# Designed miniproteins, single chains, continued (2): the designs that were tried, part 1

Scores and structures below are computed, not measured.

Each design is a single chain, and the fold is of that chain. pLDDT is the mean over its residues in the fold that is shown.

## One batch from the design tools (miniprotein)

Design m4001
Fold by ESMFold2-Fast:
Structure m4001 (fold): chain A 78 residues (1-78)
Amino acid sequence: SNAEKAIALIEEAVRAAEAGDSEAAARYLRQAAKVSPDPEVAEGLLRGAEALEALRDDPETAALAAKYTRQELVPRLR
């Protein structure tokens, strides 16, 4: 389903952010937003991507932001 694809992309975003690649993490969240069936979740994912892009020089905070985005939005897709 599109929800399962969005969840998989959010998990990839968290892995990228934990690896220190905030730009890749933001791209994964933008891809997740495009396939999300919930428009409020899509908006949250886009805001998450913008936050990760703003945190490009702070990889530890970016990883926490990606994990927070997963925690808040994945339950809404299940």
Scores: mean pLDDT 88

Design m4002
Fold by ESMFold2-Fast:
Structure m4002 (fold): chain A 107 residues (1-107)
Amino acid sequence: MSVSEEFAKELLKKLDELIEKLKTASREEALELLKEFYKEIQKLVEETEEKMEKENVPFEEQKKVGLIASYLIEKINEIALKLEEGASVEEVVKELEEMKEEIKKKI
C-alpha cells in the first residue's frame, strides 16, 4: 500500500469515528468534536510529512498526500463555520459523508 493510500485509509477511519460521535452530539459538542478532529488531522499530516521525508517518498506520492490534506482541512473549516452559523448536526454529518466519498475518489 502506498503512503498516500495509508494516509487516506487512516483519514477515512477517523472520519467514520467522528460521524458516529456526531450522531448523538449536541451542536456545542459537535463543534468541539470538529475542533479535536482538526487537531488530530493536523498531527497526522505532520507525522506523514516527516515519514515521507525520512523514506525519500516519490514527489507524486507527496503531492497526492498534500492534495488530500489540503482538501480535508479546507472542508472541515467550511463545515465548522456552517455549524457555527446555525447548520444542523445532521447537515454536518451529510457533508462529512460526502467528503469521505470524495477522498475515496482521490485514492
Scores: mean pLDDT 84

Design m4003
Fold by ESMFold2-Fast:
Structure m4003 (fold): chain A 63 residues (1-63)
Amino acid sequence: MAGEAARKAMELALGPDEGRSVAEQTAKAGPEDMARVARGAALGTDSPEARKYAEEAEKIAKQ
């Protein structure tokens, strides 16, 4: 699901505690906002794994 992929991207980009907190806050705004925040975090860290999960979240949220 978009939320799960976005959460993993945020955890990889920001760390497990910070990423989880941001994902929980963003979940209130919905899956498109979760995907957007996940992408921003992944781009900031330039982590290949975080980018893959952020792309998956965007793909699912777009559906």
Scores: mean pLDDT 76

Design m4004
Fold by ESMFold2-Fast:
Formats: C-alpha cells, structure tokens, sequence
Structure m4004 (fold): chain A 92 residues (1-92)
C-alpha cells in the first residue's frame, strides 16, 4: 500500500486537486466533492480509502453526482476497511 502523502503529491503533480482528506463520514466526503465539482468543473473525482496514513483502495467517479459520490465512498469504506476518505478532483 502507498503512503497517503506520497499518493497525494503524485496526484497533484499530475494535475489533481486535493478537495478533502480524513473524511470519516461518506456523506460529508460526497458533499465536499460535489461542491468542488460545481465550483471548479472537475470531469471526474478520485476517492482514496485511507487507513492510518496509507492508501488502501480507490474509486474513480466519472459522473460525480452527490448520490454517486456517496455510494462510491460508502462502498470504498466497506470493501477496504478504510477509516476515512480523501477526495481529489480531476480537471476536465
């Protein structure tokens, strides 16, 4: 598994925008992501499942509605055992 800090640095270098990190509530992660999509016009959102300081899984949401983002965050937490979600917007 990759360290969160290293993963975020690589994503930012590739043009990703960190929206939120350490979001324990999938609904709050989804709301943060949806607001950023509305404000910045991201084409997709990458959700990172985080356990401690390690990335344990990820989901890409290419139609980033609040409902799709919430379902993706809930599934990511459930399937990976992650403690929290980090949210990265991908410019379009």
Amino acid sequence: MAALADTLAALEAAGGVLVAEGERDPEEAARAAARAVEEYGFSSVLLLGVRGDEVVGHRVVTDPSVEALKRAAERLLRETGADAVAVVGIPG
Scores: mean pLDDT 82

Design m4005
Fold by ESMFold2-Fast:
Structure m4005 (fold): chain A 69 residues (1-69)
Amino acid sequence: SEREEAERAIERARKLLEEALKEKDPLESDILFAMAVLVLAVEAVTSEDPEVSERMRKELDEIVERYKE
């Protein structure tokens, strides 16, 4: 279901962000962060479920804020 796919996307993006935050190489960190953003952004814009789209956008905003810190 789209909901299960959304939950897997969120878990995947969060793991990528954790790896990005631990990575000491700036380019490798940025690549991991970009992958996390892409996972959530694709799901947000392609989902036909408005609730899933909204949840993905909120998770995306949270990931962006955490990476900027």
Scores: mean pLDDT 84

Design m4006
Fold by ESMFold2-Fast:
Structure m4006 (fold): chain A 90 residues (1-90)
Amino acid sequence: SSQQNIQQAISLVQQAIAQLRQRTPAGIAQAQQLMQQALALLQQVPSSPYVDTAIANVRQAIAQLRAGDYDRAIALMQQAIRALQMALRQ
């Protein structure tokens, strides 16, 4: 269901933040994979302003992680989580 996909995406993004905060090569690689899994789940959810905002923020977080800006990637992931939490309240 859309609600289950959103809840799972929140969990994956939270795990990605925890992995990226370790600042290890393995943690960075795992954070990228977790964000890609979250993105795949969110793309199965019907379009809405909050879901679309979360998808945009996760995509930007992946780009910032690839650029080596881990603090900006974490901030974008936190914004995605907030948007997804708002989507669950609808």
Scores: mean pLDDT 91

Design m4007
Fold by ESMFold2-Fast:
Order: sequence, then structure tokens, then C-alpha cells
Structure m4007 (fold): chain A 66 residues (1-66)
Amino acid sequence: MYTVTAVFDSEATAERGAEAASKVPGVLSARVFHPRVVVVEAEDEEAARRAAEVLREEGATSVTVN
């Protein structure tokens, strides 16, 4: 299991990022944890990379894969 954490500059952008990431195959969960932080759980490295890419496209200022 991989965790992708993304930081946004606004809550609205974070909500949009979480929604987009939730549509990636292999993503188990995508949620706004703090007003500007999105946490995504992915079942494999490929899903984690795709989720990270989607979060960057939605305007994340920082994206980390753990």
C-alpha cells in the first residue's frame, strides 16, 4: 500500500484534487484530511504515481509518495 499526500493553496482546490484522484484505478481512498491537505491510499506503485500526477494537474503545490 502506498500513501500520496498533496498540499493545495485552498480548500476548494483540495476538494477538486481529491475528487479527481478518487477516479484513478487502484486508488482505495482519497480524502481531504485538513482544509488544504489531500491524502490518497493506493494499492500499488502505479496507482500512486497516477494519483500524484492527477493531484499535480489539479494544482497541488506539494505532492509526496510514501
Scores: mean pLDDT 82

Design m4008
Fold by ESMFold2-Fast:
Structure m4008 (fold): chain A 84 residues (1-84)
Amino acid sequence: HMSEEEKEEREFLSLAVEAIGTKLTLEGVPGDRALVEEIRAMLKSLPDEVREEIRERLKKTTSFEEALELGDWILEQIEALKAK
């Protein structure tokens, strides 16, 4: 059995990685395993406030187009974190 928190975290990471991966694939960036793991690590390093906002937006994402927009927004949050 997975805890509710563990289930939410796993779902969050899977959906966020999928949204970002789809966006990067459309931009011609090769989606290898190393890139996926790097994205996953960056998502885990985001502040709790930003991660909560991403989870909230993921729950509202109902279409493929919305998933692509969410992927763009998540990438912006990661770049903001890197810029610090």
Scores: mean pLDDT 67

Design m4009
Fold by ESMFold2-Fast:
Structure m4009 (fold): chain A 62 residues (1-62)
Amino acid sequence: NSDTLKAIDEGKKELLDSASDDTCKTEIETAVDELKKCVEEKNEDCALDASSKIVETVNKCS
């Protein structure tokens, strides 16, 4: 829904602002964009996989 997509966009901005290098920014952006696509397609398995990838990427970039 629109509220979920807005929350994802706000989270994306915060994560990108926290990333110090271009590789991390690109990986975070890619993972968040995949999550947005999964949510728009209402694909729960896709969204769970994308969420896990975002968490993994953020943890590696911290």
Scores: mean pLDDT 79

Design m4010
Fold by ESMFold2-Fast:
Structure m4010 (fold): chain A 92 residues (1-92)
Amino acid sequence: ATKEEAEEHLKKGEEYFAQGKYDEALEHYKKAIAIYKELLKENPDDEEVKENLARALENLGKVLRAQGKYEEALEYEVEAGVLLLEVAVKRV
């Protein structure tokens, strides 16, 4: 999978979320997350992949909250926060 494929899924997820199509948004966000995680496995220090993975995880959390799945949403939001802190620490 490629960064371009992950970015396309992230964009489609955002479009479906804006339309209130939560199940379709979840499907695309999960696909983006899977691709970004594979890319990060190959290059663990890719800040752009970490930032985009964090964005996908935050957006997945927003959909889960909209569905009333608050505990599950919090888990993804925490994962996103850790990734963003890792990027911020490198820019000290």
Scores: mean pLDDT 83

Design m4011
Fold by ESMFold2-Fast:
Structure m4011 (fold): chain A 91 residues (1-91)
Amino acid sequence: MEREEIVEEILKKGEEVYKKLIEVEKLDEDAAKAFALQVIGALAREKGIEDEDALKVVREFLGADSDEELEKKSKKVLEAGKKVAEKLLKE
């Protein structure tokens, strides 16, 4: 029960971050998802969530129905996030 509540809490926080990045920071959808996934990863590590549970949160957040779709969506989101991060680090 507590474990499932923690997983749900992490997912909700990731979704809130995503929403604010779109509405307040005006980031594109894929870049906003990349930053939200970083928050999800950090929270999962802080809570000591097992890799399997962390992957469930990521899969639900990205809306991936299969491992192949998860890989495809993760690559797209990671590439968008990397591009934004590189732009922010360059003068």
Scores: mean pLDDT 76

Design m4012
Fold by ESMFold2-Fast:
Structure m4012 (fold): chain A 58 residues (1-58)
Amino acid sequence: GAAARQALRDALTPEQYQEASTLIARAVRDGNVEEAIAELRKRGFTDEQIAAARELIA
């Protein structure tokens, strides 16, 4: 929802937000959402940022 999008915008730089959004969009299209979440963790995203990303996917 809107709160999850706002949390990501507040927590991320514009570059990080674009990177996360692109990765999530590809994962949703390809059906590999769990792999996208793992990749976000690997790239240094926090548990809080990942929780917000999960809410955007749902």
Scores: mean pLDDT 73

Design m4013
Fold by ESMFold2-Fast:
Structure m4013 (fold): chain A 82 residues (1-82)
Amino acid sequence: SMEEKKKEAEEKLEKFRRDAAGALEWLRRERRVDLLPEFERVALGLLDKMEEEYGEVAGEEIRALREEFRRRFAALREELAA
């Protein structure tokens, strides 16, 4: 059902949030500014795939996560440049 699909999307988006946050923490700890563009491309590409699969039931949540992580990658780039 669409409701079951929405629950599946919520679980996958929560896992994405944890994994992406962990990746940002690793990049910050290791000061790997050189890998930021690649990690951002991968993360945003995963959200694009989630939007293709779950856009009907979780499009707003996916777009919010995309905006959040774009900001977080930009903030980390500035932090590591300082």
Scores: mean pLDDT 89

Design m4014
Fold by ESMFold2-Fast:
Structure m4014 (fold): chain A 68 residues (1-68)
Amino acid sequence: MEPTPEEILAATRARGRAAGLPEAVVDAIVAQLRGIIEANPEMSPEEVEELADRMLAQALAHQAARAA
């Protein structure tokens, strides 16, 4: 079954929390991703998941870089 945008957003939030990202950062990522989905309704679920993965990876990299 193809995931809905809301399911992808919920999964992104759960993954961000599991990865130890601050709540405010997770909320910002989910809000930004929602805005992108609303602006680009033609995006496939695969494209949305890829974008979510990239946003989470960038947030984690920024957190690690700031700690170093």
Scores: mean pLDDT 80

Design m4015
Fold by ESMFold2-Fast:
Parts: sequence; C-alpha cells; structure tokens
Structure m4015 (fold): chain A 100 residues (1-100)
Amino acid sequence: SELQKLIEEIRKLHKDYIAGKISFREYLEGLRAIADQIIAVSKDPEVVAEAQRLRDLVDELLAEYDRNGYISTQSLVNLDLEIIGFETLVELALKRAEKE
C-alpha cells in the first residue's frame, strides 16, 4: 500500500531526527511533505482530513519555530500526539479496506 509506505517514511523521519541526522526544521518540513503526499494519493476522506490536520499543525509549528527559535514543550507534546493519532487512524483505515 502507498499509504503504508508513507507511514513508514514518517517513522524513518522520526528515527533520523532522534538520531541527530536531521534538524528539527528538516523533521517538520519532511512531515509536511509526507502529509501533502497522503492528501494527494488517498481517496479516504477521513485519512485526507487527518493528513490535513497534521499539515496544519506542522505549519503552525514551523511558524512558532521561525518566530521564537524554539518550540514549546506543549507544542512538542501536541506534535507527538497528532502523529500517533494520525498513524493509528491510517492503520485502522487500511485494515478496514482489507476486510471489504
């Protein structure tokens, strides 16, 4: 599944960020690009809506980072929760499609 590959790309991007291979800005820009790809390829309106929410959050965090030079602890928590929720929703949508 193309959606499964894009979720694996999110996981790789997070791993690269934690390993110090990419900057926090590059991490946010990568998440934005993956969300845009999911919006472009998904025909599931719930998946598209969730990818749009992730996109909007990342845009807000990029603006916060550009304004302040850092992201608040609450903003970091909100990002982690949004990514977990997004991955869970996409995995459930893929499992639903397998049963139809």
Scores: mean pLDDT 83

Design m4016
Fold by ESMFold2-Fast:
Structure m4016 (fold): chain A 83 residues (1-83)
Amino acid sequence: SAELEELLNKLRELMLAKKYEEAAVILERLLREYGDHPEVKEFFKEMAQTHPVEMTEVLSIFASRSKDQALRQKAAELFLAGL
C-alpha cells in the first residue's frame, strides 16, 4: 500500500507538471502491479473528472507505447468508469 500511494502521488505530480512521457511510464507500472486495487479506480475517476485533458494526454502516450493490450484495455475501462 505504501508503494501504491507513492506511485499514485508521483503520477499525479508528473501529470500536473505536464510531464506526460514520464507520467505514462509510472502509469504502466501502476496498472501492471496494482490495476485491480480500488485506489487505482478512485484515482482514474478523480483525474477523469478534475484533469481530463492531462489524463487523456498520459493515456494516449501510454497506449501508443505499450504493446500490452490487456493493460491498454484496463486503462480504457478504468477511464470510462471514471466518467
Scores: mean pLDDT 84

Design m4017
Fold by ESMFold2-Fast:
Structure m4017 (fold): chain A 85 residues (1-85)
Amino acid sequence: SMEEVLEEMRRLLEELKELYEKLVELINNKSPQSEIDKILKEMQDLYLRLSDLAQELGSDEAEEIAIEAADLYMKALGLHLRYRG
């Protein structure tokens, strides 16, 4: 059902938020680049999954979740670039 897809999307968005917090922790702790790259890949996979689900559902709420996920992933990429520079 549409409600089950939205609930799954909200769950995946929360996982993405947790990965972002983990990324911040890894960077603050000056963790190895390999660990940071692993978290970024997991975040990318979740972002792409949320994008696909939003396209399938076609609802305004699903689009809002996908936009929030995109914003969070872009913040993660920006943080990663600062860490490498």
Scores: mean pLDDT 88

Design m4018
Fold by ESMFold2-Fast:
Structure m4018 (fold): chain A 56 residues (1-56)
Amino acid sequence: SALDIVRQAITESRSRHSDREEQKQEIVRKLAPVIHSFSDEEIQEAGQLMYELLSR
């Protein structure tokens, strides 16, 4: 699912980068080529998931 792609991007980014801003940039880079296939609902859910998992 779209959320599984987002979770994988977060997990891989966190393992590659210790810095939160670098993690965010990597997630954006990974999702950019696939975000166009997401629905508006999936985009909202992805944003919420990223906020929750990347919050300090």
Scores: mean pLDDT 76

Design m4019
Fold by ESMFold2-Fast:
Structure m4019 (fold): chain A 84 residues (1-84)
Amino acid sequence: MKALEEAKRKARELEEKGRELIRKGEELIAKGDELLAKNPDSEEAKKKANELRILGEAYIGLGYMALSSARILERGAEERAKKE
């Protein structure tokens, strides 16, 4: 019982962290797009917007990986509980 409860808590923590990372990534991309919209001819703005886009996409990717890991942990914990 304690091992299943602990695994479920860790899975929920990973799920919450994954959702936070996705939200942060979306915010970074939006900031980059806003910067480009205000200064479309600025090379500095283009470079900064591209950096924010790359960083944002990385956060989104990490977030989806965390969500996937949470599902794997939850499924594994449930399978172990059914065998005991």
Scores: mean pLDDT 82

Design m4020
Fold by ESMFold2-Fast:
Structure m4020 (fold): chain A 84 residues (1-84)
Amino acid sequence: MKERIIEALREVAEEEAKVNPKHAEDILKVAEEVEKSSEEEARLLAEEVIALERMHASIARLMGDEEEAAEEERHARLLDEALE
């Protein structure tokens, strides 16, 4: 489980780096914490990032940025799939 979560976080960070380098950096910090954490803690950390990405998607939709909203939802799905 942890390896899949770390891979998904790194993939999301790589995509975020194109539009929000600071957010990408923060996601990479979460990946570092996941690597040090237990399986249960890793899952909780991934769930927090999923919640944040979905919140960003909701804000983007409110602002009329459909492309950004779709990208944030895609990031949330990548992480959610890593938890299966």
Scores: mean pLDDT 82

Design m4021
Fold by ESMFold2-Fast:
Structure m4021 (fold): chain A 62 residues (1-62)
Amino acid sequence: MDEELQRELVVRLGEALGLSREEAERLFNETGSTGAAVRRLAEKAGVSPEEAERLGVRLLVE
C-alpha cells in the first residue's frame, strides 16, 4: 500500500473511533508509520494498543 492509501486508512480508522480527519492525518504525519498512527489513534479513543492493531488490520482487509 502506498503512502496515500496508508494515510486514508489512518483517517478512516480515526473517524471510526470518533476522531476528526485532521486529527488522524496529524497523527499519521507525527508517527511516520501506519502502525504507530493506528496505535495512537486507538489509545486516544480509549482502546488497547493490541485492539488498535487488530482493528487496523481489519480495516485493511475490509
Scores: mean pLDDT 72

Design m4022
Fold by ESMFold2-Fast:
Structure m4022 (fold): chain A 84 residues (1-84)
Amino acid sequence: MKYTIEAPEDLAKIAKAVLEKAGHEVEGVVVELPDEELLELMKKQGKIFQEALAKLTDEQILEVAERLAKEYGISREEVEEALA
């Protein structure tokens, strides 16, 4: 199934990588929002993201984190915080 993710650049990259690793086709839209509006947007999209995370093994989550750090310079801690 094709999903559209609306998030700031780094969060959009994290969400896209997780959803694609879970076998979903993703189109990301980068948005810049105040933190409160960002949290509300993430809550609305969070169900799809949490369902994708539940399908991944710990090893697959580590592979996503390593890929994002290598390709985009997103820290492992930043990825782990976004996945929590």
Scores: mean pLDDT 68

Design m4023
Fold by ESMFold2-Fast:
Structure m4023 (fold): chain A 73 residues (1-73)
Amino acid sequence: MISPGEAFDNFLRALAEIEDPEELRRRLLEELSKIEDPEHAEAVLAGLRTIAEVLRPEKVPVIEEVEEEFRRS
């Protein structure tokens, strides 16, 4: 289990560094798999979406796709 801060830092780094939508989606799903608590994973994704809406709005669709896939699991 990783800490909430460490998980969020990993997501923020991916959001900042990965320009390819498919690679970003893969990385976000990989980081989510490290979070054992589904409610914690949902909170981290919600926070990431909020940051992306302000700083990197072009990446919001990828985050929404990851949220939807997580919800279907």
Scores: mean pLDDT 77

Design m4024
Fold by ESMFold2-Fast:
Structure m4024 (fold): chain A 104 residues (1-104)
Amino acid sequence: LIEEAAKVEYWIALSQTNDRVAREAAEKARKELQELLDTYKELSKNPEMKKYIDEKATEVANAPLSERQKKIDEAAEEISKKFGIDVETARNIISLKAREIEKA
């Protein structure tokens, strides 16, 4: 997620489109990331959900790069089915948490 956002910002800047367009894209990416963090905060109020998300994120962080996307998709489906949240939201949260664990 964070690296994908950075790559999008970098690509837009390099394409020499209007600087204003690049700044607007960066602001949108930051807002989307902040909304995702706020969503995780709300979900984390349920200890069982937080533990499950953190466990699945750890599994993704420890997976080989070739299997990482598959593990993210599988974890997102399970979280969505178990807790009733959107699959896309679950996928984004797992990706974000796996990133944090990988850097720790």
Scores: mean pLDDT 74

Design m4025
Fold by ESMFold2-Fast:
Structure m4025 (fold): chain A 88 residues (1-88)
Amino acid sequence: SRKEIEEALKELQKKVDEIREEALKNKVEAGWEKEVEVETPSGERFKVRVEVVEDAEGKLRVGPVIEESSDPEILAAAAEMRAKLEAR
C-alpha cells in the first residue's frame, strides 16, 4: 500500500510540475488555485490544491496544499513530496 501511495504521489508531482509551467506561461497571479485528485489502485483517494504564491524574491512559485488525512503513511508521503517540490 505504501508503495502504491508513493507511486501515486510521484504521478501527482508530475501533474504539479505541469501546472507550475502552465501557470508561469499564462502569467497567472499570486492566489491562483487549481485542484488535482489522485487515486491508487486500491481505491485510496486524496486531493491536492495547487496554489501560486510569490516568494521573498518576488518569484512566482507553485506548491501543493494537501488535504488533511488521518492516515499517517499518507501524511508522511505527502510531506516528503512537498519537501521535494520546495527543494526545486
Scores: mean pLDDT 64

Design m4026
Fold by ESMFold2-Fast:
Parts: sequence; structure tokens; C-alpha cells
Structure m4026 (fold): chain A 69 residues (1-69)
Amino acid sequence: STTDILNLLKELMGQEELAKLFRISPTTGALSQWLNSLPEEMRKALVRSVLVSERKMSPEEADKEVEKL
């Protein structure tokens, strides 16, 4: 869900850094609206990319985490 994706992204990057990267207001409401505007495939791809870059996960491990969303 969008809530699960937002919570995971906030844990991985922090709310301010996430907002800065995508040039959005650093409020939960603005981030939630932005995520809801994206296609599901793009939301999952975003989480995968952040897991690989911020947690240094392998692509295979990141794919498993994305499947839970």
C-alpha cells in the first residue's frame, strides 16, 4: 500500500531527504499525495532503488522487500 511504501521510504532515507530528492514539501501529506499520483510499478521501482542505494541491498533482496508492499 502507499502507506507501507511511505513508511519504508521514511525509514530508509528520512522524510527531509526524501522530500528534497523529489522537490516536494517535507510533510507526510505532500509525500503521500505524490506517491498516490505515481503508477504502482513506479512506486515499487522507487522503493527498490532506495533499498539498493541507501541500505546497499542486492537487487534480489530489494525485489523481495518490494513484493511485501
Scores: mean pLDDT 74

Design m4027
Fold by ESMFold2-Fast:
Structure m4027 (fold): chain A 57 residues (1-57)
Amino acid sequence: SDEAIERAAALLREFIEQLQLTPDQIAANREWLESQIPRELGLSRAERRRALDLALE
């Protein structure tokens, strides 16, 4: 759902900020970052990708 995608995006933003990842490091680790989204949110692979894209806006 859109709400779950927004929650995942917020989580990813916090995670990226805490790790102090640069744009280059984010680009190199996109799949790994998507895998860090909790399975409990029930997001598909496409939704995880959208959550990361939303986090990077």
Scores: mean pLDDT 85

Design m4028
Fold by ESMFold2-Fast:
Structure m4028 (fold): chain A 107 residues (1-107)
Amino acid sequence: SVEEVVKRVVEALKKRDASLIPQRVLNAIAFYIGLNYNDKEKFSKIIKKLNSPNLADQLLLIGEALREVGDYETALGFYEEALKIDPNNQEIRKAYEEVKKDLERKK
């Protein structure tokens, strides 16, 4: 389920153990990084979020990666978890609203 994927990734990030991250999530992150090599500004922001001590920043980035591969349901789950940690973060709120629109358009 989406909830189980989010829980395992949160545990992995807290424990700093990448072996706990589902391969599907790792593949999405790798794809998202690869897409942005030619965009120095976006690539820099991605790397900074991956190295951020803030769990909400890391979850936002993983949600962005999942959205990029078209997994809107799992991306929404990561944004919901990020908002529980940092409910006033406007970047996370914007990403959440955008992915909800992606889900509405999917028929």
Scores: mean pLDDT 86

Design m4029
Fold by ESMFold2-Fast:
Structure m4029 (fold): chain A 90 residues (1-90)
Amino acid sequence: MKEKKIEFLKEVYEKIIQAIENDMTLDELRKLRDEIIKKAVEEGFEPDFILKIQNLIDEAIYAKIQGMPKDEIIELVKKNYEKLVKEINK
């Protein structure tokens, strides 16, 4: 159970980083968010975990809206991802 959550979280993290590195538009990032949430629901994850996944992508989207530099958005996502991994491993 913990392993499946960590694996999914890693896949989401990698997709977010690639999206930011590839300069995806806000509309493309919102579409990615919707696809990630749909997949999390289909995989049967509980609402608390789905909300944490949603917050990870939403924080990146919000940072981009505010004009945060790409490198800073990547570091923000990485820090939030590492925090979530530690919380799951408790």
Scores: mean pLDDT 86

Design m4030
Fold by ESMFold2-Fast:
Structure m4030 (fold): chain A 77 residues (1-77)
Amino acid sequence: SPLEAAIRELEELKERFLKELKELAEKGTPKEELEKLVELQLSTLRDLGRQRRVPEAVTEELLRKFEEEAKKIIEES
């Protein structure tokens, strides 16, 4: 279904963003720059969910999980 495809696209983008964040953290990117990237990534994921008409509750749950994982990456860097 279009909704299932949209949710998959959102999940795949989330995973790519987390991978990018982890690679930048491992390269020694400053915490402040990583935090700015997370804000941009959160905004991009929210916008994609809206554009693809993903239910708000589904998008917000994905964003919560992303933010939790992103915070762990930054804290470990």
Scores: mean pLDDT 88

Design m4031
Fold by ESMFold2-Fast:
Structure m4031 (fold): chain A 67 residues (1-67)
Amino acid sequence: SMEEEILDRLMQVSRGSGVVTVEEVGDVVESLFGVDKEEVTKYLREKTGSDEVTLNEAVELVMEYLG
């Protein structure tokens, strides 16, 4: 599924830390779905007020953005 593919890629990027940067999330979403990295990164920053997100939060926000 879309959610599983996002999570798998983010798990690889997180290096076992359980967190990723909003830039890394943008790269993943651009690579998987062809959406603009800058738009995804902006959306995540506006929603979190942070440059880092947990894996669970990243997946939830990406699914919200794409839905």
Scores: mean pLDDT 85

Design m4032
Fold by ESMFold2-Fast:
Structure m4032 (fold): chain A 62 residues (1-62)
Amino acid sequence: SLSREEVAQKIVQAAEEVRQKALEEGKDIEEELELEADGVRYRVVIKAQADGKVQVYVRAVE
C-alpha cells in the first residue's frame, strides 16, 4: 500500500511522463492509472496535448 504522499508523487511523475511522451511524439496522449493508499483507491486520468499542455483528473473510488 502507498501513503497518500506517495500517491500524490506518483501522479505528478506519471503526468510528467505522459507530457514528455506527447511532446516527443507530437500528438495528444491519454493514459489512465489506479493507485491505492490506506484502503482508498484513486483513479487518475492524464490527458497531454502535443504542445505540452496537460490535464489531470483524480477521483477517489470506494
Scores: mean pLDDT 81

Design m4033
Fold by ESMFold2-Fast:
Structure m4033 (fold): chain A 100 residues (1-100)
Amino acid sequence: MTAAERFGRFLQGLAELAEKYGAKVEVRVTRWSDPADPRYIEADITVTVPKDKAEEVKAELDRILAESGATVLSRSETFDEKNDTVTIRLRVRFEAAAPP
């Protein structure tokens, strides 16, 4: 699987997560080794979710990361008491897999 295919699967999972839980998702690509032949892709991900859904969203996000073959470079979480939301920030890397 290419880095682009892995990233595409991840984006699909994030879209499904956003629809299912009412999460706000922002994706910023920070590195793309070559647009025509990406050996790796790095992205900053922000997921904002209602506090009552945070545990389910974290479990779903961990599954999406595992299924897409993402490497988590950093993770942080912030709680907003006024809006009763949790914001999860990730930096992730996707690398091309060698054929088996």
Scores: mean pLDDT 80

Design m4034
Fold by ESMFold2-Fast:
Structure m4034 (fold): chain A 98 residues (1-98)
Amino acid sequence: AIEEYEEMLEKLGDLAYAKESEETIKLVEEILQKIAEAKKAAEDPSLPRATEEEVRELGEEYGLEEDIVKELLKELDKLSREALKLILEAIKKVREFA
């Protein structure tokens, strides 16, 4: 899931720099920062794990595609609540840009 968003952001980053748009570059940098924070939170075993209900509920609130929700559910044991929220914020920012 996170890796797929990184690939999307790399493409958006290339487009932003090619267009020399300061606002677009700034947005891409903010999204990349959110993904980095989500990865760091996901790797912290001391943080409370996300529940299946939280993934489904937040997925519905953020309008996530079913395939993304299924992917997140497969990684529940590795997803902290904090990582889940940061991932969703990053997805939302990508959608605002796309």
Scores: mean pLDDT 64

Design m4035
Fold by ESMFold2-Fast:
Structure m4035 (fold): chain A 70 residues (1-70)
Amino acid sequence: KIEEIVKMIEEGAPLDEIVDKLSENIGVPKTVARALVEAKVSKETLKKIKENPDDPEIQKYLADLVKKME
């Protein structure tokens, strides 16, 4: 659940563990999951990505996020 991942972030769990859980939960590559965690995106945004993974606007948003992290 997204709520469990948010709790892990609040409790200061290791970044790699949070990234692994988020990647598995929303079905994105670990690189994308890491970018989402580091950008501190809201749980509402994370749920939207999970529900609409093939949306071109969401895909562009994710690509732009990863590009900014590099």
Scores: mean pLDDT 77

Design m4036
Fold by ESMFold2-Fast:
Structure m4036 (fold): chain A 66 residues (1-66)
Amino acid sequence: LSDEDVIVRDLEDPSLIGLTLAEVKERHPEIVAVYHFPGDSDETGFALLVYETEDGLKLRTVEVER
């Protein structure tokens, strides 16, 4: 699946809920990589967002759905 087909369900950050991974990358240029890890089905899973910060690379895990 492409980043445009995967929707964020992060409960800790309501600003990301309902956005596709492509839209998250567009709004957050500090995100240098996105890795999608599907669950047992394409309906559930998680993604790792890699942020470039002054402290180096930082990882954030978000829940995703198709």
Scores: mean pLDDT 67

